# Designs tried in a protein design run: designed miniproteins, single chains, continued (5). Part 82

Each design is a single chain, and the fold is of that chain. pLDDT is the mean over its residues in the fold that is shown.

## One batch from the design tools (miniprotein)

Design m19008
Fold by ESMFold2-Fast:
Structure m19008 (fold): chain A 78 residues (1-78)
Amino acid sequence: SSTEEAKRLAEEGIRLGVEGVRLAEKGTEEDKAKGKELGQKAIDLAMEALKIGGKEAIPLAIAAALLGIGALFLAGGE
C-alpha cells in the first residue's frame, strides 16, 4: 500500500541519516563527504515519504529529514 511505501521510505531515510550523522561527526574528510551524501539521501527519502503522507509515516519522515539536516550541518553543509 502507499502508506506502507511511505513508511518504508521514511525508515530507510532514518537509517541513512543516522549513518550520515555518525560519519560526519567523527570522520575524516572522506567520512564527512560520505556523511553529506547520506544526509542528502535521507532528506530526499523524507520528502518522498511526505508526498505520499500517512499518519504513521509523517513522524518518521520528519525524523529522517532532521537526521539528514544534522548530517549536512556536521559535514559542513554546503
Scores: mean pLDDT 85

Design m19009
Fold by ESMFold2-Fast:
Structure m19009 (fold): chain A 64 residues (1-64)
Amino acid sequence: SMEELRQQELPHRVARLIAQGLSQREIAEKLGISQSTVSRITKALLGAFGVSSKEELRERLRAL
């Protein structure tokens, strides 16, 4: 569905910006979303990649 595509696209865009080393604030500003939304997506990505820190997540995403 379009809702499922939108949910898939937003985490991908957040992941790309995390890989580039942007802060939660910078990601929120670039994507036009709240910092709380960025935080929620980041936590979901941590779970999806099986990592416990944003630093580990960034390294995993940079290796893709």
Scores: mean pLDDT 78

Design m19010
Fold by ESMFold2-Fast:
Structure m19010 (fold): chain A 66 residues (1-66)
Amino acid sequence: MEIDPAEVRVTLLIAAGSFAMKAGDYEEAIRLYREAIELARKEGVSEEYLEQAEEGLEEAEKKKKE
């Protein structure tokens, strides 16, 4: 199997963002999801990962503004 280093990093950032969301740390989740989005766009990681990171960011921003 071909392991894309950028895909692994994006996946780890999304996982960390999800963990921050569960912990109620929405500011940290926003930061992590933004980093995942930037890396995914820069490295051309598949659209599915970008979409997951964007959905996470939107949810984190909504929670922080409430």
Scores: mean pLDDT 81

Design m19011
Fold by ESMFold2-Fast:
Structure m19011 (fold): chain A 63 residues (1-63)
Amino acid sequence: DKALIEEAQKLMRQATLYLHQGDIDKAQQLARQAMALVKQTEDVAEGLAAAKKAMEETEKALK
């Protein structure tokens, strides 16, 4: 489901931002929520790739 993948990407971006700010607890919670949504998608591999890309793009933006 595209909507589940988009929500997972949003949660992963937020997790990366909190991790960069030093809020590890919030980052872990958001990352776990993102991964749970990825596991619910009909294409888990696509969801994982999208989540990874969102994390990398967010990290690049924070430099």
Scores: mean pLDDT 77

Design m19012
Fold by ESMFold2-Fast:
Structure m19012 (fold): chain A 70 residues (1-70)
Amino acid sequence: SEETKKKLIELLEKDIERLYEEGILDEEEYEKFKKELEELIKNNGSMKELIELSVELGIKQLEAAVKKVF
Protein backbone atom coordinates (compact mmCIF):
# COMPACT_ATOMS: atom_id res chain seq x y z
CA SER A 1 0.00 0.00 0.00
CA GLU A 2 1.01 3.65 -0.45
CA GLU A 3 0.83 4.15 3.35
CA THR A 4 3.26 1.24 3.96
CA LYS A 5 5.55 2.55 1.20
CA LYS A 6 5.60 6.06 2.75
CA LYS A 7 6.43 4.61 6.20
CA LEU A 8 9.29 2.56 4.68
CA ILE A 9 10.64 5.72 2.96
CA GLU A 10 10.58 7.57 6.32
CA LEU A 11 12.43 4.65 7.99
CA LEU A 12 15.02 4.56 5.17
CA GLU A 13 15.64 8.33 5.50
CA LYS A 14 16.17 7.91 9.26
CA ASP A 15 18.39 4.82 8.84
CA ILE A 16 20.65 6.53 6.26
CA GLU A 17 21.11 9.56 8.57
CA ARG A 18 21.67 7.37 11.68
CA LEU A 19 24.21 5.09 9.96
CA TYR A 20 26.14 8.14 8.71
CA GLU A 21 26.01 9.79 12.19
CA GLU A 22 27.33 6.52 13.74
CA GLY A 23 30.18 6.40 11.17
CA ILE A 24 28.92 3.17 9.60
CA LEU A 25 28.48 4.92 6.22
CA ASP A 26 31.37 7.04 4.94
CA GLU A 27 30.68 10.28 3.00
CA GLU A 28 30.63 8.54 -0.43
CA GLU A 29 28.26 5.78 0.79
CA TYR A 30 26.01 8.36 2.50
CA GLU A 31 25.70 10.42 -0.72
CA LYS A 32 25.12 7.23 -2.78
CA PHE A 33 22.28 5.98 -0.52
CA LYS A 34 20.67 9.44 -0.25
CA LYS A 35 20.74 9.75 -4.05
CA GLU A 36 19.31 6.23 -4.55
CA LEU A 37 16.43 6.96 -2.12
CA GLU A 38 15.80 10.40 -3.73
CA GLU A 39 15.58 8.82 -7.21
CA LEU A 40 13.23 6.08 -5.91
CA ILE A 41 10.93 8.75 -4.41
CA LYS A 42 11.09 10.94 -7.57
CA ASN A 43 10.41 8.01 -9.94
CA ASN A 44 7.75 6.33 -7.75
CA GLY A 45 9.96 3.28 -7.13
CA SER A 46 8.43 -0.08 -6.22
CA MET A 47 8.13 -1.63 -2.75
CA LYS A 48 10.66 -4.25 -3.94
CA GLU A 49 13.22 -1.53 -4.78
CA LEU A 50 12.71 0.12 -1.35
CA ILE A 51 13.12 -3.26 0.40
CA GLU A 52 16.32 -3.91 -1.61
CA LEU A 53 17.72 -0.55 -0.41
CA SER A 54 16.73 -1.48 3.18
CA VAL A 55 18.66 -4.78 2.81
CA GLU A 56 21.78 -2.93 1.56
CA LEU A 57 21.67 -0.66 4.65
CA GLY A 58 21.18 -3.70 6.91
CA ILE A 59 24.27 -5.36 5.41
CA LYS A 60 26.32 -2.19 6.10
CA GLN A 61 25.14 -2.23 9.74
CA LEU A 62 25.99 -5.95 10.08
CA GLU A 63 29.48 -5.43 8.55
CA ALA A 64 30.14 -2.63 11.09
CA ALA A 65 28.95 -4.85 13.98
CA VAL A 66 31.28 -7.70 12.87
CA LYS A 67 34.25 -5.28 12.62
CA LYS A 68 33.64 -4.14 16.24
CA VAL A 69 33.89 -7.77 17.50
CA PHE A 70 37.03 -8.64 15.50
Scores: mean pLDDT 84

Design m19013
Fold by ESMFold2-Fast:
Structure m19013 (fold): chain A 66 residues (1-66)
Amino acid sequence: SAAAEAGLEAARKALEEGKSEGVAAMARSAALRGLGDEELAKKAEKYGLEGKGEKALEYLEKALNA
């Protein structure tokens, strides 16, 4: 979906800027909007808040492609 693609692009840009919390924010938005797999999106948020931006993006990509 366009919303899922936009969220993923925003998360990728946040990671490129070193902002793992930006990936977490996009993952939270995806979960709250019912985009993709909620459990994987919640894991992406958790990893982003822990500063694990690359892992957070990986889980967000899995969530939105599930």
Scores: mean pLDDT 83

Design m19014
Fold by ESMFold2-Fast:
Structure m19014 (fold): chain A 103 residues (1-103)
Amino acid sequence: MLLIPKFPEDWELPADSEELLIQEAIGLIRAYVEKAPSLSEEEREEALEQVTAFVVNVLALSKDPAAALERLEKEIEELKKEHPEVGEDLDRILAAARAAVAA
């Protein structure tokens, strides 16, 4: 089961915590890719929505969203090479991430 962490109400993002959030986003994308072939269509869509929402939230909290996006794009492109069967799902995450930075 994919769990998206909740941020505390009084939580402040220090510079060191941004790196941890980016690593957690990468970890969730990797976990999704590994589990997606075994999920039902409904479970896959739900998991994809949760991962996408977390990635967008990380970018929204980033001090340099463009740099954070560049790191996420690099990891997603490598995952697409390793797991072409989920390439369309990874493209959806990447499109949402790019839209978040452009806004």
Scores: mean pLDDT 76

Design m19015
Fold by ESMFold2-Fast:
Structure m19015 (fold): chain A 69 residues (1-69)
Amino acid sequence: MDQGIADLLLAMGNFALEKGDYETAVELYQKALELDPDNVDAWRNLAKAYEKLGKKEQAEIYRKKAESL
C-alpha cells in the first residue's frame, strides 16, 4: 500500500533527522510526499530539516505548505 510505504519513509526520515543526517532526512521526506502529498507532518519535518541545513527560505516555503493543508 502506498500509505504504508509513505509511513515507512516518514519514519526513516524522522530517524535520519534525529541522528543529524539532514540531507538524508530531506530525501526520505520528499519520497514520502511523492506517495502522500497531503501528509502535514512530512511537510513540517521537511521544513525542519531544511532549517537545520541553514536553508531558511526553503524551510519557510514547506512550513507554509503544511499550514495550507
Scores: mean pLDDT 83

Design m19016
Fold by ESMFold2-Fast:
Structure m19016 (fold): chain A 60 residues (1-60)
Amino acid sequence: DKEEVEKLKEELLKNYPKEVAEQAVALADLLASTPGTSVEQIKEAALTLAEMMVKAEKLK
């Protein structure tokens, strides 16, 4: 579980701009600390946030 969240954070930092990755990592850490949240929910939420932020930045 913890290792999967760490891998997600590494992937976010590697594949997304720093500002986007930092926000997605913060969300992943918050959700990982929340009782009842699955790793799949953490991945979905963090990746959705990152993709939404990237889409907003594409206008630049």
Scores: mean pLDDT 78

Design m19017
Fold by ESMFold2-Fast:
Structure m19017 (fold): chain A 59 residues (1-59)
Amino acid sequence: SKEELLAESSLSPEEKERLLREAERVAQGISKVLGLDKEQEERVELALLDTEIWAAERA
């Protein structure tokens, strides 16, 4: 879940909020373009958040 990914991350609360908002924004855009349902949109959001946290922790 998003909560678990955020809890496991060592990023600051501010960085976590920024990445979460970005993942939500991008997932909404993808969902609109591809005609995804809410469940599929949430899965895309989770995958984006996981990837962004991974990348941020390695920067």
Scores: mean pLDDT 81

Design m19018
Fold by ESMFold2-Fast:
Structure m19018 (fold): chain A 77 residues (1-77)
Amino acid sequence: MSSVKNKVNELKNKINDLKSQTNSLIDAGDTDGAAKKLVELAKTVHELSKIASPEESEEAFKELEDIGRQVDLAVGG
């Protein structure tokens, strides 16, 4: 069972990278860039949720919600 475990780790790393990129774009005032990275983050979290444990999926969704709220506040929802 190497491919599933490797994919979970790959997606977790991508989520962390996308979170950092989204926050950096918010800090820079690039709201369009932040929104695009949020879409990528949402897709990555959704992919992770299909193969990860319920606990890992819940953690990823909470992180997505937190970042999504920050983007929404920056864009002016």
Scores: mean pLDDT 81

Design m19019
Fold by ESMFold2-Fast:
Structure m19019 (fold): chain A 55 residues (1-55)
Amino acid sequence: SLQEKADKTIEEARKLPPEEALRVLGKVMEEAQLKGDFETARRIARAKVALAEEA
């Protein structure tokens, strides 16, 4: 599911350099937005903000 894909991507993003992490999260967020899954998109957006604040 898209939620499972988002969860796995967030977990993998924690292991990546910040720029790469934001890129992979951005791709899944765009997919969620295009499919109208705004809850998943918001969850990814929160993860992106957290990563940016840590940088």
Scores: mean pLDDT 80

Design m19020
Fold by ESMFold2-Fast:
Structure m19020 (fold): chain A 79 residues (1-79)
Amino acid sequence: GLPAEVAERLRRLAEEAERALRAGDVEAAVEAAAEAIKLAAEAAGETLSDEAARAVARDLVERHGPEAAVAAARALAEA
């Protein structure tokens, strides 16, 4: 399992992505998902640049729609 502080931050990022999407701010949802992806990768012992994490988040949105950013952040948060 993830450390408690990492899990809490991932939950906050998932909430942030949801709020951004409800406001119609797809770019803010992508940024929240990118931060969640980077944080989860670092917790798993991997290193991602901010650019690489944003690229993953944008690819998810382009392939699956804006809801994919929220879904990814939630999945990483174990929520």
Scores: mean pLDDT 82

Design m19021
Fold by ESMFold2-Fast:
Order: structure tokens, then sequence, then C-alpha cells
Structure m19021 (fold): chain A 67 residues (1-67)
């Protein structure tokens, strides 16, 4: 369930577990690769938190989306 992994990623972000958040978002995209809106909503939450270390952890996902 892609939504469950997206929610798990958001939970890990709240716990400041950025590597686990990145893994959860990757799993969500693997299950529903056409539903990038879920990931984009997660990125909006990250921007609101304004945490640069989260951005570094999510760089592999950004590269995946841009490919």
Amino acid sequence: NALAYNNLGNTYLALKRYDLAAQAYERALELDPNNVKIFLNALEVLADLNDKSAGQALEPIYQRLSA
C-alpha cells in the first residue's frame, strides 16, 4: 500500500529518522510509480520543516524522479 509507506515516511521525518523516511518514500514510489503527488506532498512538508539534512537523505529519490 503506497499510502501506508508515504505515511510511514512522514512519521520517520517527524522522528528525524531521515534515512528511514527516504526508504519509506522509495517503497511508496515502487508500489505506485505514477503517484508522484504523494511524494511531492511529502516534500512540501519537508520544506515547511526547513531541515537541510532531510534534503540530503532524500537526494536519491529526487534523482529517481528526475530520471
Scores: mean pLDDT 68

Design m19022
Fold by ESMFold2-Fast:
Structure m19022 (fold): chain A 77 residues (1-77)
Amino acid sequence: MESREEAFRIAEAFAYGMKAAIKTADELGLDKLPARELIRIVTGAAQAGADAFLKTSREEGNKVAKEEVKKRYEELK
């Protein structure tokens, strides 16, 4: 069973990942994309950032989320 501490830690990781992904998407002007594509990029990047946060640090999570937004946008074409 997931402990309350693990649940909060995961939620915190996703919150920081999502914040970094949204900020990066805004800075890149991705608001011009259809909402469904923007949501897909942001949520995927946030998940990758959360994984990096949990394994290493918040700083690495933010870095991974930013790079994943750029990568996913490039793959969208």
Scores: mean pLDDT 81

Design m19023
Fold by ESMFold2-Fast:
Structure m19023 (fold): chain A 115 residues (1-115)
Amino acid sequence: MKKTIKIKATVDLETGEIKIEVQASNVDDETINKIKEAVEKVLREHLPRLREAFEGSEAEMQRATAELARDIAKEVEKILKEKYPGAKITVDVTAGYREENGKKVLEITITATIE
């Protein structure tokens, strides 16, 4: 059976508050929780860089978000490969800056497919 995970994370760049929403099909809660913990860890490690990049150029913001997306994809792929050995795993991550109600926020979307 095809397994899918979609994660939307929002980070308040001022407070460091992380909000995570998950939609998953045919994946157990233990695996989902492990992925959530890994995503939060990577986000916290990148937070100082993400803050500095937001005060810089658009090119610096794009570089910082690309590096974040790469590190998140790597961690999610490792977890899924360990849980589903021999499966074909695809992980897509996008990250971008936005301003909402005067707040500086980062949005991350993660899509994973296990076949």
Scores: mean pLDDT 85

Design m19025
Fold by ESMFold2-Fast:
Structure m19025 (fold): chain A 74 residues (1-74)
Amino acid sequence: SLEETLQFAIDNKLGKSVAELLMQQLIPHVGQQRAEELLTAVYRGEISQDKLNEAIRALLEGDVERAIALLEER
């Protein structure tokens, strides 16, 4: 949607608040511990902005497996 496209454009300057939103979406699929580990990797700068943006897009498209693979690829 237009709203999702605008949000994604804003998220190209991704901060920690976006990582928190990602965690909320990941917990139902991978559990809290793994979601926190992925979020920690984001906070430590172990994941590039391009991969993080692609992972957010994958989550919005319902491709959680792709999103997880992108977040785990360091």
Scores: mean pLDDT 66

Design m19026
Fold by ESMFold2-Fast:
Order: C-alpha cells, then sequence, then structure tokens
Structure m19026 (fold): chain A 90 residues (1-90)
C-alpha cells in the first residue's frame, strides 16, 4: 500500500541518519553535524507518529500499525541514546 511504502521509506531514512550520527560520535566528528542528523531523525520520527495516528484512525489496529509502532519506539530509543552520548561527550 502507498501508506506502508511511505512508512518504510521514512523509517529507512531515519535509521540511516541515526547510523551516520553513531558513526560520527564514535569518530569524535563535528558536534554540529551530529546535532543536525539527530534533529532530522527526530523530524522523521514525528512524521512516522503522525502517519501511525492516521493509519490507526483509518483501519484500526492491524499487523502494519503494530509493526510501525514498534519501529517508532525503537527509532526513538536509539535517537535518545545517541543524544545522551553526545551530551556526555561535551
Amino acid sequence: SPLEELARRLAEEAQRLLEEAERLLEERGPVEEIRRLLERARELIEELRLLLEAAEAAVGDTPFTRELRRTIEELQRRREELEERLRESL
């Protein structure tokens, strides 16, 4: 479905941004670039949350909405962990 395809693309992009932020943290790269990546990931996670709300309103609780909720929670936890690691490195 177009909605499932959009959710997958947004989740993949958020994951890519978090992976790059983690790599830069490990390499002690530029703090401003890490902040930019984490902020963009936050925006994509917010888009995924809005998409989940819209999907649940339209079709209720489905295997897709349950999987999307799990994906959002995982991405949020990883983002928060990386933001904490960045704060500790400053």
Scores: mean pLDDT 89

Design m19027
Fold by ESMFold2-Fast:
Structure m19027 (fold): chain A 91 residues (1-91)
Amino acid sequence: NDLVLELTKQQMRVLAAMVEVWLAIKYRPEDHEGIRRAVERLEETMEEFRRWFEEKKPELSDEEKKYAEELLEKLEKKAEELKAEAERVMA
């Protein structure tokens, strides 16, 4: 399914951006500019996922919509946690 593949690509992009933020915080906490750029990329990938979801909504089944919506909510919560930790490290 092309839509399942697209959803998987969106999820993988967000997860990769989350890993970049985590690595920046963990191994380069003094590089505040690096942390900010990693957070910006995470925000960009989250926005791309949200746009993909809104665009593809008419093509998704009710089950696929529910899955994507729940996934997006979980990723948004995790992104906020990472952003909060980044701000704490940079304080």
Scores: mean pLDDT 87

Design m19028
Fold by ESMFold2-Fast:
Formats: sequence, C-alpha cells, structure tokens
Structure m19028 (fold): chain A 77 residues (1-77)
Amino acid sequence: DDTKPARALAEALLEIAKEKNVKEAEELAKEAIKLIDTDPEKARELLNKAWELLEKKGITLEDRKKIKEIVEEKINE
C-alpha cells in the first residue's frame, strides 16, 4: 500500500495537533488524509504545513519521538 506511510504520518500529526490544541495543524492533517488517495502531492504539501505549524508551537523531542512511534505502529498494521 503506497499510501500507508503518508496516512500514518497524517494520523500521527493529527493526534499531536489535538493534544497540543493546534487547530490549524489539526485541520491540515484532516485535509491531507482526505487527499492522500486522490492527490498525494497536495496531501504531502498539507502535511509539511502541519509539521511546520507544530514546530512553531514548540513541540519537544519527546513529541517527535511519539510521532515516530505512532507512524511505525500504523505502518506495521
């Protein structure tokens, strides 16, 4: 499944955005999930924007590790 890594990342970013209450990043991640199968290039752009917003919010190294763990778990499902 070629979309599995992108969807895993989108779901991980959505979870962290909800925990950090970064509504704009949450909306970008949700939109990316909808576009992964139909417009993967646009989905990637939205995921990059969501990541940048989370970095501006000051996510910690522990938050980054959690994102990686969620992505790895989702990919291996």
Scores: mean pLDDT 80

Design m19029
Fold by ESMFold2-Fast:
Structure m19029 (fold): chain A 75 residues (1-75)
Amino acid sequence: MSEEDFEAEVLIALGLIYLSIAKLDYERGNVESAKEAYEKAIKLFEEAIKVSTNPKIRQEAENLLKEAKEFLEKL
């Protein structure tokens, strides 16, 4: 794994943490906090796409970015 690919995986992991926070906040009725967490997850996945050199890691980040954006649009 390259340094860039490792960085991308760390960004994906952090994005998944924020995605989990967003889902929990939404379930509890904290819509504003959920929006902020989804926006943070989106930025992290976008950065992961930019730094990744591995097509599989990039595709994973792109799929997660799409999921996060779809949830944000429904709030």
Scores: mean pLDDT 86

Design m19030
Fold by ESMFold2-Fast:
Parts: C-alpha cells; sequence; structure tokens
Structure m19030 (fold): chain A 74 residues (1-74)
C-alpha cells in the first residue's frame, strides 16, 4: 500500500541519518561507547532489511542517545 511505501522511505531515511550522525561523530573523534556503536550498526542493518514502525522508533531513540553524547562532549 501507499502507506507501507511511505513508512519504508521514512525508516530508510532515518537509518541513513543515524548512520551519518555516527560517521560524523567518529570523524570528529567524539568517543562513542563500543556497545552503543554495535547496537546502532545492527539497528541500521535490521531497519534496511525489514523497515517497520518498531525499527523507526528504535532508530529515533538511538539518534537521541548520540545527540546526548555529543552534547556531553562539548
Amino acid sequence: SKEEEKLKVKVLALALAVEGELFVMERRGIPVPEELREEIKKAIEEAKKNPSEEQRERLVELSEELVRIEKEAL
């Protein structure tokens, strides 16, 4: 359905955004805990393979955690 297509696009866009956030933080030398880094990478792969509302919510939560770490590093 059109709604399912829109959800897939939104989840994929979020996955790419989180991947980009992690990449920029690593490039800037901001320390990201290894456990969190692995969790983010797994979440991105799962979202790309099976995009769903549950995966969208998970990506949002992980993005918020990265933002929190970046703020603490400032």
Scores: mean pLDDT 85

Design m19031
Fold by ESMFold2-Fast:
Structure m19031 (fold): chain A 57 residues (1-57)
Amino acid sequence: GIRELAEELGVSQRSVSGALEALATGDPVLERAAVHELSKASGLSREEVRERLLSLL
């Protein structure tokens, strides 16, 4: 869930929730920004972050 992903990425649950909202909008600019921020915070690739977020939708 959101909590487990936030703990794995080393970010807040709010950050994960915000990224999920960005993905749900279908706006590629908002999606790219959210995935980039989580990638930078976690050290994971943008592709890995995107895949994990999509698994929660």
Scores: mean pLDDT 84

Design m19032
Fold by ESMFold2-Fast:
Structure m19032 (fold): chain A 64 residues (1-64)
Amino acid sequence: PSQEQIDEEVEATLYFIKGVLAEKAGDYETAIKWFEKALEAAKNDPEFQKAAQEDITRLKEKLS
């Protein structure tokens, strides 16, 4: 893998972890924002994008 791909994976993972922590704290709006950042950072990882999008959708349903 290239250094750019490694940097992207690290950034996406950190954003995803922040989203999970916000969700566990009950801050669904903040969790959605972090998951959206993770999705943007992982633009070349379809599997990760799917996981992040599913979490975003689930949290939006909780806010509806």
Scores: mean pLDDT 79

Design m19033
Fold by ESMFold2-Fast:
Structure m19033 (fold): chain A 68 residues (1-68)
Amino acid sequence: EPTLEEAEELLKKGEEAYKRGDYVKAEELYEEAYKIYKSLGDPRAKEVFEKAVEAAVEVLKEAVEKVT
């Protein structure tokens, strides 16, 4: 079963990816961390979900500019 320690590592890696502008990787890592925190009932799930949404918005912005 996924652990709280694993979720913390995923969150940290997601933050590092976001800082580098790798929004696709950040969104993936935040989503994995969110699933673990949510399954454990950890209140950090809400904050991680918000980070995942922010990364997803950046991915969508890049995709929209690509098609114009």
Scores: mean pLDDT 81

Design m19034
Fold by ESMFold2-Fast:
Structure m19034 (fold): chain A 67 residues (1-67)
Amino acid sequence: APSKEQLEAEVRASLLVMAGAIAELAGDNESAAKYYREAAELLLESDVSEGARKEAEELRKKAEELA
């Protein structure tokens, strides 16, 4: 099972992705990019699975496109 710290990071990353999506829909690309970057960093920091690492890569690409 993942550690408590890993679970907390994954939950926070999910909330940041949601905040980023809301900002993106509102046309606030700067805030959206910031939230997606923070989510990607949390996922990578947590020594996560290959799936989470792929998600982090996709979030980083999206943030770069928006900023």
Scores: mean pLDDT 79

Design m19035
Fold by ESMFold2-Fast:
Structure m19035 (fold): chain A 67 residues (1-67)
Amino acid sequence: MVGVPEGTPEQLRALGRGAEAAGDWLAAKGDNETAAAAYRQAAALYEAAGDLEAAKAARAKAEALAA
């Protein structure tokens, strides 16, 4: 996978961490549907950054809440 220069991996990972943190906060409030959506967004951002490991972890969190 090749990252694009326009979106640095660091910027995309920072956005992914933000989405993941929002998901954690929403899950704590019992909003599991929105939390799962936030985790899926985090996974997509990590994948765009080329961080497949972080993307897998975020998808696992989304699956745990959506199941």
Scores: mean pLDDT 79

Design m19036
Fold by ESMFold2-Fast:
Structure m19036 (fold): chain A 108 residues (1-108)
Amino acid sequence: MDSILSLPGAVRVRLRDGTEALLSLTGGALVVVFRGSPDAVAALAALAEAAGAVVHRGPDGRTVTATVFGVERTQRFADALLPLVAPEDRARFEAAVDAVLAAMRAAE
C-alpha cells in the first residue's frame, strides 16, 4: 500500500499518570508506543492484550508497542484507554482514533 496515513504524523498524548502514548497508522494498523514506568507500561500491555492487540515489550521494561488490527479491536482498545488519557489530551486522542478508524474503513 502506497498511502501512508498519519506518517510522519504520529500523535502524542499523555496519560493521567504521566505515561506517554504515541499513536500512528502503519500498514493499516493502529500502532501505539507507550513510554513510562515499568509498572505503568505493564498495565497498559495487559489492557492492550485484553483488547486483542499484538504487544511487544521493550528491553528496558519502560516501552511497550501495541499493534491493533481491525475496526472492532481498535474501538475496544480506544474505549479502554480513553479514561486513562489526561483530560487536556482527550480531544487529540479521540481525533487520532477517529482518523485511524476512518482510514481502516476506507482501506477497501
Scores: mean pLDDT 81

Design m19037
Fold by ESMFold2-Fast:
Order: C-alpha cells, then sequence, then structure tokens
Structure m19037 (fold): chain A 67 residues (1-67)
C-alpha cells in the first residue's frame, strides 16, 4: 500500500485528489480516466502496482514542474 500512500501524498502536494493524479496518468497514457478505472478494476495485483508506479511518476513530474 506504499504506492497508494505515495499517490495520496502527491495529490495533497498538487492540491488535488488521488483520482486527480490517476486522471493525469490516464492523460499521459492517451486514455480516458474511465478506461484507467476499468483497467484497475480488472488488473492483477502486479498490473495494479505498475499503474500506481506510473501514477507516482506522473505526480512527481507535476510537483517538480510547479517548483
Amino acid sequence: EELERRVEELAAALGTSKDGVLAAYAIQQGITYKELKERLDKASPEERRRILEGAVAVGEQLVAQQR
């Protein structure tokens, strides 16, 4: 659950929600937030980790761009 916590921390730093960070990741991947949610719902634990890792990376990039 460390990745989920990290997404929440990045969301707080960006002044958004966890869903906001996930939506930013979806945009970067060229998919809709709805499609990302469907992937997460059907994802294996390993696939969920990969998606959350991607969301963390996007959140970190966004925080860096603000500073």
Scores: mean pLDDT 80

Design m19038
Fold by ESMFold2-Fast:
Structure m19038 (fold): chain A 93 residues (1-93)
Amino acid sequence: KEELIAIAEDLVEKAESLDKSTAEGQYKAGELYAKAGDLYEKAGDLEKAIEAYKKAIEAYEEALKLAKEEEKPEIEKKIKEVKEKLKELEKKK
């Protein structure tokens, strides 16, 4: 479980270091934050999982603003997936 937290922390740092001025950078940050959230949830750190999922949603929403029309459906799907996970975790408190 400590191993999962260490990997999640590394993913968050990588997400924060990405170029967020581009759709690609924001999308990748969203993926890294979402993966970190999954790992925090699996480790039982619900507070950090919720924080990571919120950051993933923010990154994907920024990617959506910068993306071409043909790219938007995939990004919208990612936002929906992370929002469902966030809702489930907030229900657990």
Scores: mean pLDDT 84

Design m19039
Fold by ESMFold2-Fast:
Parts: sequence; structure tokens; C-alpha cells
Structure m19039 (fold): chain A 66 residues (1-66)
Amino acid sequence: SSLVEKGHEAASRGDWREAGDLYEKAGEETGDYLLYYAASVMYRRAGDEEKAEELKKKAEELKKEK
């Protein structure tokens, strides 16, 4: 996904919040729980613990498949 590639580029620059936004959008498009985990990690690095926890919970629900 082009969003995943943009997220990787943002993360490589240390733009944690932008990387988190891009991974979250990719997760919304694909339903891939790993992208919500990646977004959660990025927001945690950005110091946004509330958003990180929200995204982690979304990842955990998707991982359950049901």
C-alpha cells in the first residue's frame, strides 16, 4: 500500500505522529490489525499515550477475527 510506504518514510524521518496517521489510514483501508499496532507504536513514540492505547485496542479486536 502507498500509505504503508509513506508511513515508513515518515517513521524513518522521526515524524512519529505522521507515521501513526498513515498506518491508521492503511489499517482502515485493509483491516490489517498489524497496521493498527504499528500506528499505536508510532503514537506512543510521539507521546500520545491516549491515541496509542485506542489504536492498540482496535488492533486487538481485529486480531480476534470475530
Scores: mean pLDDT 85

Design m19040
Fold by ESMFold2-Fast:
Structure m19040 (fold): chain A 77 residues (1-77)
Amino acid sequence: MVDEKELEAEILEALARMLAAVAKIAARNKPDVEELEEVIERLREMKREAEELGDERAVKVLDELIEELEKLREELE
């Protein structure tokens, strides 16, 4: 039986993967630096939540996404 924490972790993982795809699309469409910084902060919050849930996969995906967006931010500045 799927418990609530397991379901939440799976949703978080799926969301992180979706956000990674969106970030790449945004990079091609001239993203705003301020908007990018806001997204990075939100993802850091989600990573902390994933760590609390013990979802190693979600943590890895969020970490990779954060790294990718930080690199993009540096390229824009």
Scores: mean pLDDT 69

Design m19041
Fold by ESMFold2-Fast:
Structure m19041 (fold): chain A 70 residues (1-70)
Amino acid sequence: MNSIEEIIKETKEFVEELKKTLSEEAQKELDKLYEEFIEKLKKAKSMEEIAEIGFEFILKVTEIIEKEKE
């Protein structure tokens, strides 16, 4: 992933696959998180900011998945 557009596209594919395994509530949370991720990513000015935004997104996705397992 070398461009913001590629990151957005790959993340969307990841989100859509993950949504197939989640409840409707978790799907809505994931959609909101994805929209927030895109907005932050488009405003990022450096590769370090992009990496930080990516790590925050993955952490929050993990929290949604863990709630589904409980």
Scores: mean pLDDT 79

Design m19042
Fold by ESMFold2-Fast:
Structure m19042 (fold): chain A 71 residues (1-71)
Amino acid sequence: SLKEELVESLETLARQARKDPRMQPLADVAEEYAKRAREASDEEIPQIARDAEARFAAGMAALAEALAAEA
């Protein structure tokens, strides 16, 4: 169930992010981690979730810096 919840959350995030031109890098990350989670064993899911969270945090920070540079 945790695996299915993580996959659904990441696939939903990927679909929503893909609609926004500014969010393309985050959509790519969500798609990558959704695939990894789908192919992983249940015992690998907590680590995949932590890795995805760290990668999203880094991606959001990069996006914020890019937007600030355009101001």
Scores: mean pLDDT 82

Design m19043
Fold by ESMFold2-Fast:
Structure m19043 (fold): chain A 74 residues (1-74)
Amino acid sequence: SARDEAIVRAFVAALEAQDALAVAVLAPDVSRVLTRGHIAALTPPLEAALGSPDPVVRATAARLLAQLERLRAE
């Protein structure tokens, strides 16, 4: 849906801005709307986020990458 894609776009923008609070707030909604179609678009910014100085951002990136890996395996 347009709303789900807006949530994903806001999350990518938060990752690029290194806004740890926005990443934490948006992560549960992003997790709920993820599909296999998001794998190609979200993998690069999430892999970059694994190098973040913020432990919450790193932990969130690791969890979402694991979710995308499970979606790929389905």
Scores: mean pLDDT 86

Design m19044
Fold by ESMFold2-Fast:
Structure m19044 (fold): chain A 64 residues (1-64)
Amino acid sequence: SALDVVLAIASRDLGVDPATLRAAIEAVLATPAEQREAAIRATADRLGVSPAALASLVAFAESL
């Protein structure tokens, strides 16, 4: 799938396992819209990645 390709590239560039990135994106997408920005920031901090990078991945996954 398109998401699998994007996660493979993001994993290499961000230094986070593809499975961990997928789980993080799915957890953020399961969060109500009003809490999603806070969830992205908390998750990005936990993974050691930029919130903007994680937000872009979440937006891409939601667009599928």
Scores: mean pLDDT 85

